# Ledger of designs, part 68: designed miniproteins, single chains, continued (2)

Each design is a single chain, and the fold is of that chain. pLDDT is the mean over its residues in the fold that is shown.

## One batch from the design tools (miniprotein)

Design m6347
Fold by ESMFold2-Fast:
Structure m6347 (fold): chain A 81 residues (1-81)
Amino acid sequence: GAEETARKLVEELMKNGTISKEELKEFLKGLSAEDRKKLIEYIDSEIKSKEIDMDEVFEIMKKASAEVLAAFEKQATIIAA
């Protein structure tokens, strides 16, 4: 679900500093089809870099449902603390 996907994504970003577009799209497979579609469309249209940092992932997650954004913010707070 959204919380487990958010946790794994934040852990990867904390470990490596950045995530590739391809790897980010693989993490998004854990989300609903609607959220996944919206986020992939945003990534493909707006994100020019192949490597995505935490700030860029946060901006991407703002395009998701409120549930997904809240899960990401919660996991970022827990893991980064």
Scores: mean pLDDT 79

Design m6348
Fold by ESMFold2-Fast:
Structure m6348 (fold): chain A 58 residues (1-58)
Amino acid sequence: MEEAEKILERLLTEGSDDERARLLQAFRDAHPDAPANPETMTEEQRKAFAELARELFG
């Protein structure tokens, strides 16, 4: 698994509520039209979400 995807998976499964809230808020600020649920994101949006997780927590 790529580093960004690994960080994202860890945050979503093992991260704190505060960490997830921070990531979601930052993603919403950058991509306001994106859905709140990662499962419904496009491939491009999911990649951006993972890269953002890496930037904030990597």
Scores: mean pLDDT 72

Design m6349
Fold by ESMFold2-Fast:
Structure m6349 (fold): chain A 64 residues (1-64)
Amino acid sequence: MSVEQKMLKQGEELIERNRFASPEERKRLFMEFARKLSEVLSTTKTGQLMQRLGDLWRERVAEA
């Protein structure tokens, strides 16, 4: 897998494990993951991936 695909999968797993976390905890985890992404991906790709994961997290929380 590419680094981007690997990071997307890790982000999806993070969302699944923490879908019932408080809004404050979700924000912290999301910001921490964004920092991790910025170390291995460009700013543009980090932003795109975080946007996708943010949309996914909102969808999962709303449907759960």
Scores: mean pLDDT 77

Design m6350
Fold by ESMFold2-Fast:
Structure m6350 (fold): chain A 94 residues (1-94)
Amino acid sequence: MKKIYKVIIELEGPAPGELLARAVTMAVIEALKKHGAKVLDVKIVEATPTRARVELIVETDLSKEELYQIVRDAVEEAAKKMGARVVRLEVKEI
């Protein structure tokens, strides 16, 4: 049964927040597509010289736990490549 989730990602690092937001968003979208999830909306909520916040609305048959693991792996890989830290990662059903 398909559910709709809100994914919230916050990052902090030495790279400009816009670059962090773009890199993380692309990595997450690619990972979600691989698992048959549909991205309904993407918002870059915050982009500063040291911080980024991205919110996605995702439609999928995946459980909240499965979706969290997929997103976490993609976010951690992208953050590591950019020397950034994951400040917040949240998945909630809406």
Scores: mean pLDDT 84

Design m6351
Fold by ESMFold2-Fast:
Structure m6351 (fold): chain A 96 residues (1-96)
Amino acid sequence: SAKEQALRMAEALLRAARAALAGAPEAERERLAAELRALHAAATPEAKQIFRKAAWLVAKEVYGVDEPLPDDVPEDLEVPEEILELVREVLELLEK
C-alpha cells in the first residue's frame, strides 16, 4: 500500500540518519542513501505525497517554517502517526 511504501521510506531515512551520527564509513552511508533513493524512485505518487507531507508537517513543527503545503499534496491527505514519529526522530537526531 502507499502507506506501507511511505513507512519504508521513513524507516530508511532514520537508518541513514543514525549511521551518519554514528560516524559510519562513507561507503555504508552512501549505501543507505542509495536505498532511500531507490525506495522513493519506486514509490507510487500517493506514497511520495504521504512522505512529503510528513516531512512538511514535522519541519513546520520543529523549525517553524512558514512554507505552504506543496500544490501537489492534497490538504486532506492523511499521514499515519507512525510515519510522523519516525520523521520527528530523524530531525531530533540531526539536532543533537
Scores: mean pLDDT 82

Design m6352
Fold by ESMFold2-Fast:
Structure m6352 (fold): chain A 88 residues (1-88)
Amino acid sequence: SATQLTPEQQAEVDLAIAAMNAALGERLRPKAVKEKNVELLQQMVADYEAFSAAAERALKAGVPGAQETLRWARDGLENAKKELEKVK
């Protein structure tokens, strides 16, 4: 490959992608909750699980701010799970 990221850089990129996917899910949350859309709420949980996992990897790789990001990702995951349980 012409360009290769370091493990820390790769963890930072993966974290940014996972955070973006979780944020896109949050934009749909009011509609998903109002319409009791189980599929959208399940996707939101999956996106936050990926975000939490990426934040844990970023923390292990020494990415600055990853500890605060992990706390935010975990809080978002628990909130997403609570919304999903209300519609099951």
Scores: mean pLDDT 87

Design m6353
Fold by ESMFold2-Fast:
Structure m6353 (fold): chain A 95 residues (1-95)
Amino acid sequence: MSPLERILELVSKAGNELSKAKTDEEAIKILENFVKELKRLVEEHRDELTPAQLRSLEEFIKTLEKLIKEKDVFGAMETVGALELWLVIQILADR
């Protein structure tokens, strides 16, 4: 499994957990855990990612951290969806 496929699995799992969150506080906790795991995966696979992929992932992380700090649950969920779409496009480009 490629690093991008591992990150996509993490995004899919987080999206499923977010869909079941009953409160904004629960959603924020899920998002905080997601960002921690995303940072870990990106760092573990740094040497396997292109410089362009690393920059994009670091910008997604930075955006998510800002939105979580602001308690913008909707914006954070939209950013997770944008990351999922970006990952699918990157994986398909590796044909």
Scores: mean pLDDT 87

Design m6354
Fold by ESMFold2-Fast:
Structure m6354 (fold): chain A 117 residues (1-117)
Amino acid sequence: MEAAEEALEGGRKGGEYAEKAGTGEAASIAGGGAGRSGEEAAKKAGSVEGGMGAGMAAVAGASGGASGTKEAAKEGAYMAGEAAANGALAGGTEGSAEGGKGAGEGLEKGGKEGAER
């Protein structure tokens, strides 16, 4: 549950931060792209049932933008795509009771939260 909650929180927060952090022309373009990509990934991840990795991927993309500067905003957009595959693999291998049920429910609930905004 916590992992999926962090995934969607990171998605939104990273997107917002990336857009705010981009004050230069290049950074503004990268930040806007990272923000849209992170938020879009978070919304899609939440609506994909059985896809724990999708939520993890959304967080990776968004948090990269959130924690960074102009360079991090670019990296955030990059990670959204790359992390999607790794998140799917990692989520499957874990298969813990806590992760499985919590993440599944978090993805569904978070997806509706993301879709509402």
Scores: mean pLDDT 41

Design m6355
Fold by ESMFold2-Fast:
Structure m6355 (fold): chain A 57 residues (1-57)
Amino acid sequence: SSAEQVLIDLAERDAGLSREEVRSLRTASDEEIRELAKRYGISVESLKSLQAALNAL
């Protein structure tokens, strides 16, 4: 969807996440979110908010 594409583009631009990583975030566990947060230097809260937004589409 166009909304999914916008969220992917924003995450890639602002956080350096790959498109595959953003798409995988929909089903990511809390552990996977923590690992991703540590790798890219972003907050767990921000990743959980993005996951919630993706799952609301």
Scores: mean pLDDT 78

Design m6356
Fold by ESMFold2-Fast:
Parts: structure tokens; C-alpha cells; sequence
Structure m6356 (fold): chain A 73 residues (1-73)
């Protein structure tokens, strides 16, 4: 079992990996795959907020919004 601090760092690292994969999927035109990555990112943002890391959660929500805007382009 990880400490709360290590759990938060782990969620942040997983989020970054998903964000990179989502951007690559969008650039390749794989919108279905990109949407799945964005859904996983939303779950991580919610977990960060529930763990009390509201600052990281807010940054995550901003990245999600930017990716959703790219899907509409």
C-alpha cells in the first residue's frame, strides 16, 4: 500500500501518459481510442480531487478540455 503522497504522484504520472496517448490518437485520426483515453483521464482527475489534490485535479480538467476541443476540430 502506497502512502497518500505516493498515490497522488502515481495518479499524476498515469495521467501524463494517458494525455500523451490521447494526443497521438487524435493526430492519427483515431477518435474512438482518443475518447477512451480521455474517459480514463476523467476518472484520474476525479480521484485526485477526492484525495484532496484540488490543484492537480484543476490542471487535469484543463488538459481534458483542451483534448476535447481538439476532437471537435
Amino acid sequence: MLSKELQIVNLQLRFIGLAVEAELAIKKGDFEKAKKYIEEMRKIAKELKEMGDEKSAAKAEKVIKELEEELKA
Scores: mean pLDDT 84

Design m6357
Fold by ESMFold2-Fast:
Structure m6357 (fold): chain A 81 residues (1-81)
Amino acid sequence: MEEVIALARELMALANEKMSPEELARFEAQVRRLLLMLQEGRVSEEEVKAVLEEAIALINEGRTEEAIRLLQDRVDAVEAA
């Protein structure tokens, strides 16, 4: 859990630097939903860690829209299950 929280903080700091306010608000909402799903036991800590690490890589490459879509698609997949 601590590792996921640390990773989420790093991700949000990076997003704040590289995203517009509108993108950041949308991205933050998806991160919060994913963490809530983890707390509810609907996703594993390992799955969340992998998704957050991939999002960090995408944002570092300037692929902010793809990072937002990655989180949204993962949240939607969990909601559909």
Scores: mean pLDDT 83

Design m6358
Fold by ESMFold2-Fast:
Structure m6358 (fold): chain A 87 residues (1-87)
Amino acid sequence: MSDDEILAELEKRAAAGDVQAQIELGRFLADVRKDYDRAIAYYSKAAAQGSLEGRRELARVLSRHPDPSRAVPAASLAIRVIGDEIE
């Protein structure tokens, strides 16, 4: 029952810029919690730091569960090519 403890620890490491923690947190959120919105945000942080794995996981989760609320972080053109969201 340590899911919340694992999540909190990964969030601390991810906030410190740990690419591995950002990817692990994203996978935990997507696969265990089914929280695709937050998973997209963390994979995007890893991808923004140059992580190929983070970019692959971001593409995977977006293909299966596109965020209806625009949790995809801005990389200027990235939002426009991934999905031009109508406001």
Scores: mean pLDDT 68

Design m6359
Fold by ESMFold2-Fast:
Structure m6359 (fold): chain A 76 residues (1-76)
Amino acid sequence: SEKEALAYYNLGMVYLSQKKYDLALKAFEKAYKLHPSNSAKNGLLLTLDEIQKNRDKLPAETLELAEKLQEQLKKE
């Protein structure tokens, strides 16, 4: 659903603004899976960039999720 995808995209933007990168990734991934859009993809890429910049300060689980999603995006 496009409406449901938009809700998850907006949730991702909120989490990203709060620096909750793991939650932001999950929200943007859900948005992209529900309705593939440049906005949702850009949300994922922005969050992945922020995770890379803060790599030394983030838990391993967040880095593992980021690596998985980055690989999935490269295949598209």
Scores: mean pLDDT 85

Design m6360
Fold by ESMFold2-Fast:
Structure m6360 (fold): chain A 71 residues (1-71)
Amino acid sequence: MKTLEEQIKLALKNTPVESAAVAVAILLRRDPSKLNGLSVEDLEKILEAAEKLGFPDEVIEQLRSIIEKKR
């Protein structure tokens, strides 16, 4: 779990945001509480990538809800 969170943070800094968006979508389905470790800025970058990749509306709305609750 901790290693996966560290890999997501590294992906946001060193790899395309699209890779991080896929990992976050998996976490959102399995354990959304793990997303609490990500900053609002990181989540907003992931949301933009998810929208560009055509993720399901349900996933997009869940990401928006998490971001709004953290603001």
Scores: mean pLDDT 67

Design m6361
Fold by ESMFold2-Fast:
Structure m6361 (fold): chain A 67 residues (1-67)
Amino acid sequence: SLKEKIENFKKQALKTAINLVKKGMSLEEVEQAIDLFAKSMKEMGIPQEEADKIREEVLKAAREAAA
């Protein structure tokens, strides 16, 4: 279902972004990786609004992990 796709992408994006920050990747590079991930979500049929919400939550988590 669409709901399951959204939840799975959100979990994957959060894990990936936090892991990249922990590996010492810059926030600018992490934001670029998140943007590519958002593009992939749209290509896989996730609505723009849901992809944007995931992007916002993941960026916030990455910034908090880097602080």
Scores: mean pLDDT 81

Design m6362
Fold by ESMFold2-Fast:
Structure m6362 (fold): chain A 70 residues (1-70)
Amino acid sequence: KPSQEEIDLEVRAALLIIRAAIGKNTALKKGDFEKAEEYDRLIDEIVANQHDPEKLAELEKKLRELDKEF
């Protein structure tokens, strides 16, 4: 059975993926295909690093910066 810390990281990763997917959809609606591709790359990196708390924190910061550009 995974530890509570592993479960918490997986939940955090899932929430970041949802946020990035919303950002991608917003970018596509605005015709910003380059920004949509950046959100796709973030989703791929989050999936690859689901159990890395330091990397998830870095990716969350990147997501916040992308969101601010809207």
Scores: mean pLDDT 81

Design m6363
Fold by ESMFold2-Fast:
Structure m6363 (fold): chain A 72 residues (1-72)
Amino acid sequence: MSPEEVKEAIEEFLRRLEEEGASPEQLSVLRQAQTEAETRGAEVAKRLAVEGLRAAGAPEEWVRELERRLEE
């Protein structure tokens, strides 16, 4: 998965989380991960997105869906 593909996968997931009422902190973590994809690459962005979402108190179901979306 390229940095651009990671950003796109996170953007699609963000749209779903906004519909499900995710907190501003949870949305902000994912936006930060998209920025890190450009500067630090795909693997760092994937890790930051998954770990950051979990740290922001998201349900494990959302974290697992994000992991699946980032598996190509």
Scores: mean pLDDT 82

Design m6364
Fold by ESMFold2-Fast:
Structure m6364 (fold): chain A 79 residues (1-79)
Amino acid sequence: SAEEVKEQLLYLAELTKKGVEYLIKNKKYDEALKFLEDAEKALEILRKRYNADKDPEVMALIEEIRKEIEELKKKIKEL
């Protein structure tokens, strides 16, 4: 269902943010970048599994999460 997909996407976003914050706090910058790459792969799997391209709300959420991941990658590269 669309509700289940949105819950999975929000959970992925929360888990990604918490994991990256923990790794940055411990100065594990390479591991933080790897974690973000794995999050991008998980996001793409969810997109394909649920045919998210057919749901504008789900696609908007995926795009928002992608932008957050890219912003975190840029911040880490500055460290």
Scores: mean pLDDT 85

Design m6365
Fold by ESMFold2-Fast:
Structure m6365 (fold): chain A 87 residues (1-87)
Amino acid sequence: MAEELARELAEAGIEAVRGFSSGTKEGIIRGIGAALRAIGTAFDASLDPEVAQRALEILRRMEREAKTEVERRGYQFAVDILEGMMA
């Protein structure tokens, strides 16, 4: 569960960052959709603190090991959303 959750949040975070940085109306709308999905997933995850904490640790490792700036920003976005929901 935690690894799957981290992956879903990471993918949504990357899609949000790519969408927002696209400079197009269509890309921005796609980015908003991805951000909303990440928020919903993180909220649901926050209801299981043990799984959420493990997913957060995985996401932080993914951020540190990121090979591209877009990936790093996407992982950071996912970390920020999940941390916010766990507060």
Scores: mean pLDDT 86

Design m6366
Fold by ESMFold2-Fast:
Structure m6366 (fold): chain A 93 residues (1-93)
Amino acid sequence: HMSLDEIVEELRRVLDEKAAQHPEQRASVERAKTLLDELKEIAKKLSPEMQEKVIQGLRDLLERARAGKPLDEIVHELNLLLEQVKKYLEEKK
């Protein structure tokens, strides 16, 4: 299994490749990278079970990104995952 740090770095590489092939999407790539950084920081504060769910979600997203999933959908899914982990962290009190 990939670690959280490894999966985030692989996603960043795929995003950089997309920016190189589609320079017009560079702003969306930068947004996705910012979301990945925030998600990684928050995920490290979660329980092991929730952290594993985040890793699984990111791994699935990585496979879809490599398969040619549109960048806007990648950004949307990252935003949804980030909101989910933020809510989980707040409930932990």
Scores: mean pLDDT 79

Design m6367
Fold by ESMFold2-Fast:
Structure m6367 (fold): chain A 79 residues (1-79)
Amino acid sequence: KVEELKKKAEEYRKKANDALSKGLTAWRDYRAQAAASPDPEEARRLLEKGRETVKKYSDIANKYRKQAEELRKKAEELA
């Protein structure tokens, strides 16, 4: 059913948004820790961890977004 495809697309869209939110929250946390750190090398390592974490969640979000878009396209083709 077209409705089932739309529902699954929305579920993947929500998963993508959740992944992006987690990435942004982690990035804010790492930036705050880096700003509070008196050691510039520690601050640099924290920012690097933050960037790696954002990239990880961004990749997850993009994967879910592509799945959502594919399901939405299939729903439109069947309608």
Scores: mean pLDDT 84

Design m6368
Fold by ESMFold2-Fast:
Structure m6368 (fold): chain A 88 residues (1-88)
Amino acid sequence: SPMDQIRQYMQQISDIIPQMRSYIDQQMQQMDTSSSRDRMRIMGQIRFDVSYYTQTDSSISDSQRSQLSQLTDQIVDISVQMYRQSQS
């Protein structure tokens, strides 16, 4: 399901930046009880926060930054598609 895909991508983000694991886990808990609109907002916030964190942590490689950018774009895209389908 699209929600399971988002959860898998969020776990991959946590594996790349374990320092953000608690933050990601909190966002997943909020997502489970949220509307499609609120999930889209949450995914957008995660993309922003992950991007900000990667700019502050010099230990993160360019390859990891690229992977994180792709993963955060994917969770946002899935959440937007789910929201659009809920409005049909």
Scores: mean pLDDT 87

Design m6369
Fold by ESMFold2-Fast:
Structure m6369 (fold): chain A 89 residues (1-89)
Amino acid sequence: MSEEEIRRVVAEALGVSESSILSVEVEEKEDEVVVRVGVLRPEDITEEQRRAAEKALKEALKTDKPVVVEFYDPIPEYIELLKEAVLSV
């Protein structure tokens, strides 16, 4: 499944705009599928929204493995990458 499809599914499950999803990473392990979703305020995501996203992604991915969704704020990582780019002139 494409990152665009995953972004859309998560945005719909959370009731937010696709533009509110800053990044999506998918890691398929032997016992689970981990989807890492970058948002501006991961602390504002309720348990109900997280479970809705996990359920929607499991349905969309058509997998028998448990789907785990992790929300994180990518801004600190982007700032760190930008600092490295400036220092590596």
Scores: mean pLDDT 73

Design m6370
Fold by ESMFold2-Fast:
Structure m6370 (fold): chain A 71 residues (1-71)
Amino acid sequence: LLPFLRRQAELSEQNLRRLDALPDTPEPATVQRLVLGPEERLESETMDKQTARQRLQRLLDDTRRRIEELE
């Protein structure tokens, strides 16, 4: 679980950095997330930049908290 959470946090950080690098336009952004199943897989969703930032930040905060609890 911990290795998965660390990869999820890293991916979320990367997505936030990419989002911040995009032009300041109302165009949607693609967000990537890792999903834990029989095999770890990468999912992509397109959504508004503001919504993407909020969801990524929440995911990152939640993931970091879980990592801290397990360490």
Scores: mean pLDDT 75

Design m6371
Fold by ESMFold2-Fast:
Order: C-alpha cells, then sequence, then structure tokens
Structure m6371 (fold): chain A 84 residues (1-84)
C-alpha cells in the first residue's frame, strides 16, 4: 500500500496530477484491503496532499485532504470517492 502513496508523491512533484491522483486512489483502496489503521491511511494521504500543494496542484491537494478527513472518520467509501 505504501508504495502507491510514494508513487503518488513522485507524480505530484512532476506536475502530473492525473497519475498522482490515480496512485493515491489505488493506495487508499489497497490500504483498506490490508487493514491499515485509518489514522495511518490519513497520514499517508496528508503527505501526498502536502507535496501536491507545494507543487501548485491545489485541486488535487484539496481532494486528498478531504480523503484524509474521511479516512480519519472511518468513512472508507468517502475516502475512496474523494481520492478519485
Amino acid sequence: AREYFELAKEYAKKGDDVFAQGYAYKGVRLAIEQGIPPEEIAEWLDEVAKVAKEAGQYDLAERLYKASRYARQGDYEGAVKAAR
């Protein structure tokens, strides 16, 4: 699961918001399937959102912060939808 979030950060740094979002989405889904704690999933989403914001990808950053908030609430469906 962590590897998809690392790829999302790499693409966010390159300005490729489509691939960054796609990898973040895959990361969230796999992390849920692996039973990763909600707080840890949220932290990984926050890391990608921060990189996206620093790269000027504000829309992606907002979506990923929203996904992080849903993950912390245990709303996995909301987190997955926000990361799409």
Scores: mean pLDDT 83

Design m6372
Fold by ESMFold2-Fast:
Structure m6372 (fold): chain A 82 residues (1-82)
Amino acid sequence: MEEAVRHLQRAFEAAKAGNADEAAEHTRQGMRLLFEAMGLSPEEADRLADRVAEAVRQAVKEGKTLDEINIAIAKAVREFLE
């Protein structure tokens, strides 16, 4: 869990700096670890983490606020589970 938290902290800092690709990569790595901890298979965790990472990349590129990025993450997770 410490590794997941470190990746998400780096993603947050990258997003604040406007670095969309770095924010997406750290989001992917952190979310994958979290989803595996929640009981998803490694393959399912990887696919969902990729979707969340892409949502973060697009939101950062569009200059979205951190609150808007959080909404985009929640939407990506919800759409994957439906």
Scores: mean pLDDT 82

Design m6373
Fold by ESMFold2-Fast:
Structure m6373 (fold): chain A 61 residues (1-61)
Amino acid sequence: AADAALAAGDYDTAIKLYEEEIQRHPERRAELLGRLASAYWHKGETEKADQLAAEADRLAA
């Protein structure tokens, strides 16, 4: 659902759904933060996207 919203350009819905997934599956946080960063990047919030992508990379190590 979140990936479908992102693909459709519904970035606000994608952000909300990825945040809900992180709460339900904290073990997937690194993966989901990367997707959340993509949603913020497409929304034009590039600074926020860069911060989230850096955190995702740190957690994936």
Scores: mean pLDDT 79

Design m6374
Fold by ESMFold2-Fast:
Structure m6374 (fold): chain A 130 residues (1-130)
Amino acid sequence: MIDKDLVILIADDSEENRQRLEDIVKEVFGEDVKIYTAGSGEEALDLFDENKIDIAIVDLVLNGTSGLEVIREMRRRRPDLAIVAVVGRDASEETIEEARAAGADLVLRKPASDEEIKEAIIKANELATS
């Protein structure tokens, strides 16, 4: 049986990417999982403040506040939050290191396969215990 009390935040400025990530999350955890989606860093932080988020999936390329700043702020407020950073196909090793330094537990590079996304979400759930 899948955990029905899990709350996931997806922050990505692409509606197509948000929908794909939401579909994969539902495939892993079932239709009863609570998913919030944000198209900007400001929306992501507002949703994070209003809800008890267990897992955050954050694209580094966001409208307004950068995804890197969003990750830093979330980690500062919630040390035990599971954070998956999503980076672009052209992201440098320096960008990946900055995401990890900001507080990302896991980093996914686009384009990511459905299997890579599922693996990252499952690993993030293992970290989301408090």
Scores: mean pLDDT 82

Design m6375
Fold by ESMFold2-Fast:
Structure m6375 (fold): chain A 72 residues (1-72)
Amino acid sequence: MEEVREKLKRMEELAKRRIAAQKNGDTSAAEQADAELRRVLKELVGSDEEPIPLEQQREFTRRVLEAERAAA
């Protein structure tokens, strides 16, 4: 449970960092933040062989979108 909470918090931080980097025109920092965000998301969603239920995947997506919206 704590592991999932830490990953969600990390995703929110990365989403905000990506938006900030884009606003500053720092393409390299934005790409790095996006790559890290995708990596954490993959860990939360699970593998193609053992996927997390769609309802939980939607919740993770909603959390990321809310973080990006807060950063914009």
Scores: mean pLDDT 69

Design m6376
Fold by ESMFold2-Fast:
Structure m6376 (fold): chain A 86 residues (1-86)
Amino acid sequence: MLEVEAELVRTSAGQVVVRVKVFSDDTSNEIKLTVRSLDSGEELPSVTAKAGQTVAFTLPHPDTRSVKVIAEDEKSGEKIEKVVRE
């Protein structure tokens, strides 16, 4: 079963970073991670991660307060969406 933990952090320089940790019962599968800003609608390029990995996404707009994280196991077809707010 696929699961995601995500947090939105603002740095002292005013950058917005979303950290995503991936959990899966199948450690061999690659999980596609996508982050979309709910404030601007902008979608960042997808990144592939394995179970137990943490990926950091830096958002281009410092005014971002909320994002949607989408995690997809393309082998199983399982997809999870999570909303993260500041």
Scores: mean pLDDT 80

Design m6377
Fold by ESMFold2-Fast:
Structure m6377 (fold): chain A 79 residues (1-79)
Amino acid sequence: SKVQQLLEEARRHAERAQQHGDRGKQILEEGKKKIAEAKTEAEKQKIKEETRKQLIDESSASMRDMGALATALSERKAL
């Protein structure tokens, strides 16, 4: 049924949102480690900028998946 299909879609979107959260934590920990190993301020700034870009990309992907989940749940409620 359409209701069962929407529930399955919502579950898949929720799983992807969790994966994005885990990926964000990995990016932060990796960035922190690289900053600790950097010997110059220029290297630290470069690592911070690269980490920030990766977090923005991951956050954008997470927001898209959360938006899809919200839409799926809203459509299910309307049925």
Scores: mean pLDDT 76

Design m6378
Fold by ESMFold2-Fast:
Structure m6378 (fold): chain A 81 residues (1-81)
Amino acid sequence: SEKKKKMEELLKEALELAKRPDVSGAVALFQVFAKAIKLGLSMEEILEIAEEFKKEINTKDVEDALELIKENLEYKEKAEK
């Protein structure tokens, strides 16, 4: 589907960004989060991308960033209900 292609492109972009020596994994993950929100992806889709990113870049900063993303998505969900 079109959304699945967008998700794959976002993950690829984040992984390429994280390979740069001047970019932390957390920064790359937050860039994906921001773009996914703009594209109108669901909480589930955003978390799928973030968890796949963490599997490739399993560092403490990425773990902490993923928890912050989960908290932000939870707050957004509550605000929309």
Scores: mean pLDDT 76

Design m6379
Fold by ESMFold2-Fast:
Structure m6379 (fold): chain A 100 residues (1-100)
Amino acid sequence: SKLEELKELLDEFVILAEEILEAWRNEDWESAEKKLEEAERVAEKIASYSTDEELKAELREKVERLRKAIREKAPLEELEKLIREVEDALGKVAEAVVDE
């Protein structure tokens, strides 16, 4: 169930990330910020499964960069890049949890 829950949380993050990008393409800043809040909760839930403080810190740093980009209304290309960096960090956290 732990592996299934992690997979479901990772899938939920990917869906939220796509919804953020769709809102960004439509200049719907309010929806993008709301979806980011949901995505941040999912990321923190994934992080809560890990005891690796270094991976958790890396993930939180990437999430903070994404939050700043959304706040500053960064270009779509920058947002896409930062979302990939968060997804990569989430993958590292999930992989470390599975290997425990």
Scores: mean pLDDT 86

Design m6380
Fold by ESMFold2-Fast:
Structure m6380 (fold): chain A 69 residues (1-69)
Amino acid sequence: MIDELEVLLSLARMVRGIALSELKQGKEVDIEEVEKIMQKIIDKAKSLGLDTEPLEKLKKESLEEIKKL
């Protein structure tokens, strides 16, 4: 169970990292697609009965960082 949450957290961190890297390189990033992908990860965690709080926090922080760039 904890390992499954860590896998989903790693996926969400990867999505954040790719989006931030692309923005720093001057590439266009669809913020709505990033939000949808992160929401799908959260929905998967909910379906598995996992604590979604760390994923919700990571989504919020990631979208705030993307909006600043």
Scores: mean pLDDT 81

Design m6381
Fold by ESMFold2-Fast:
Structure m6381 (fold): chain A 97 residues (1-97)
Amino acid sequence: DDTERRQLRDTLLAVASMLEGAARHLEAGDFDKAIELVQLALDALSSNPALAELRREVQAVLDAVRATKESGPEGAPEAAARARELARRARELADRL
């Protein structure tokens, strides 16, 4: 279905943008905004079972960002790198549609 494929592509591109935004906010020390953006990405992935694996990995990034906020900023570069890697994979998935 062309409509479903377009919606899936648009969802993946939106998720990639949200995760890239989260990485920038992590690098800036804005953990609350990073959590908000990762949560929005997770919510966008919730309705599609084909994206369940990506959703699990985004959930792991959300957990890492929350842990970084609680324990201090030492984990922020790793969490940002993970968010950027998932953004790249979301764009690659969109390109294959």
Scores: mean pLDDT 85

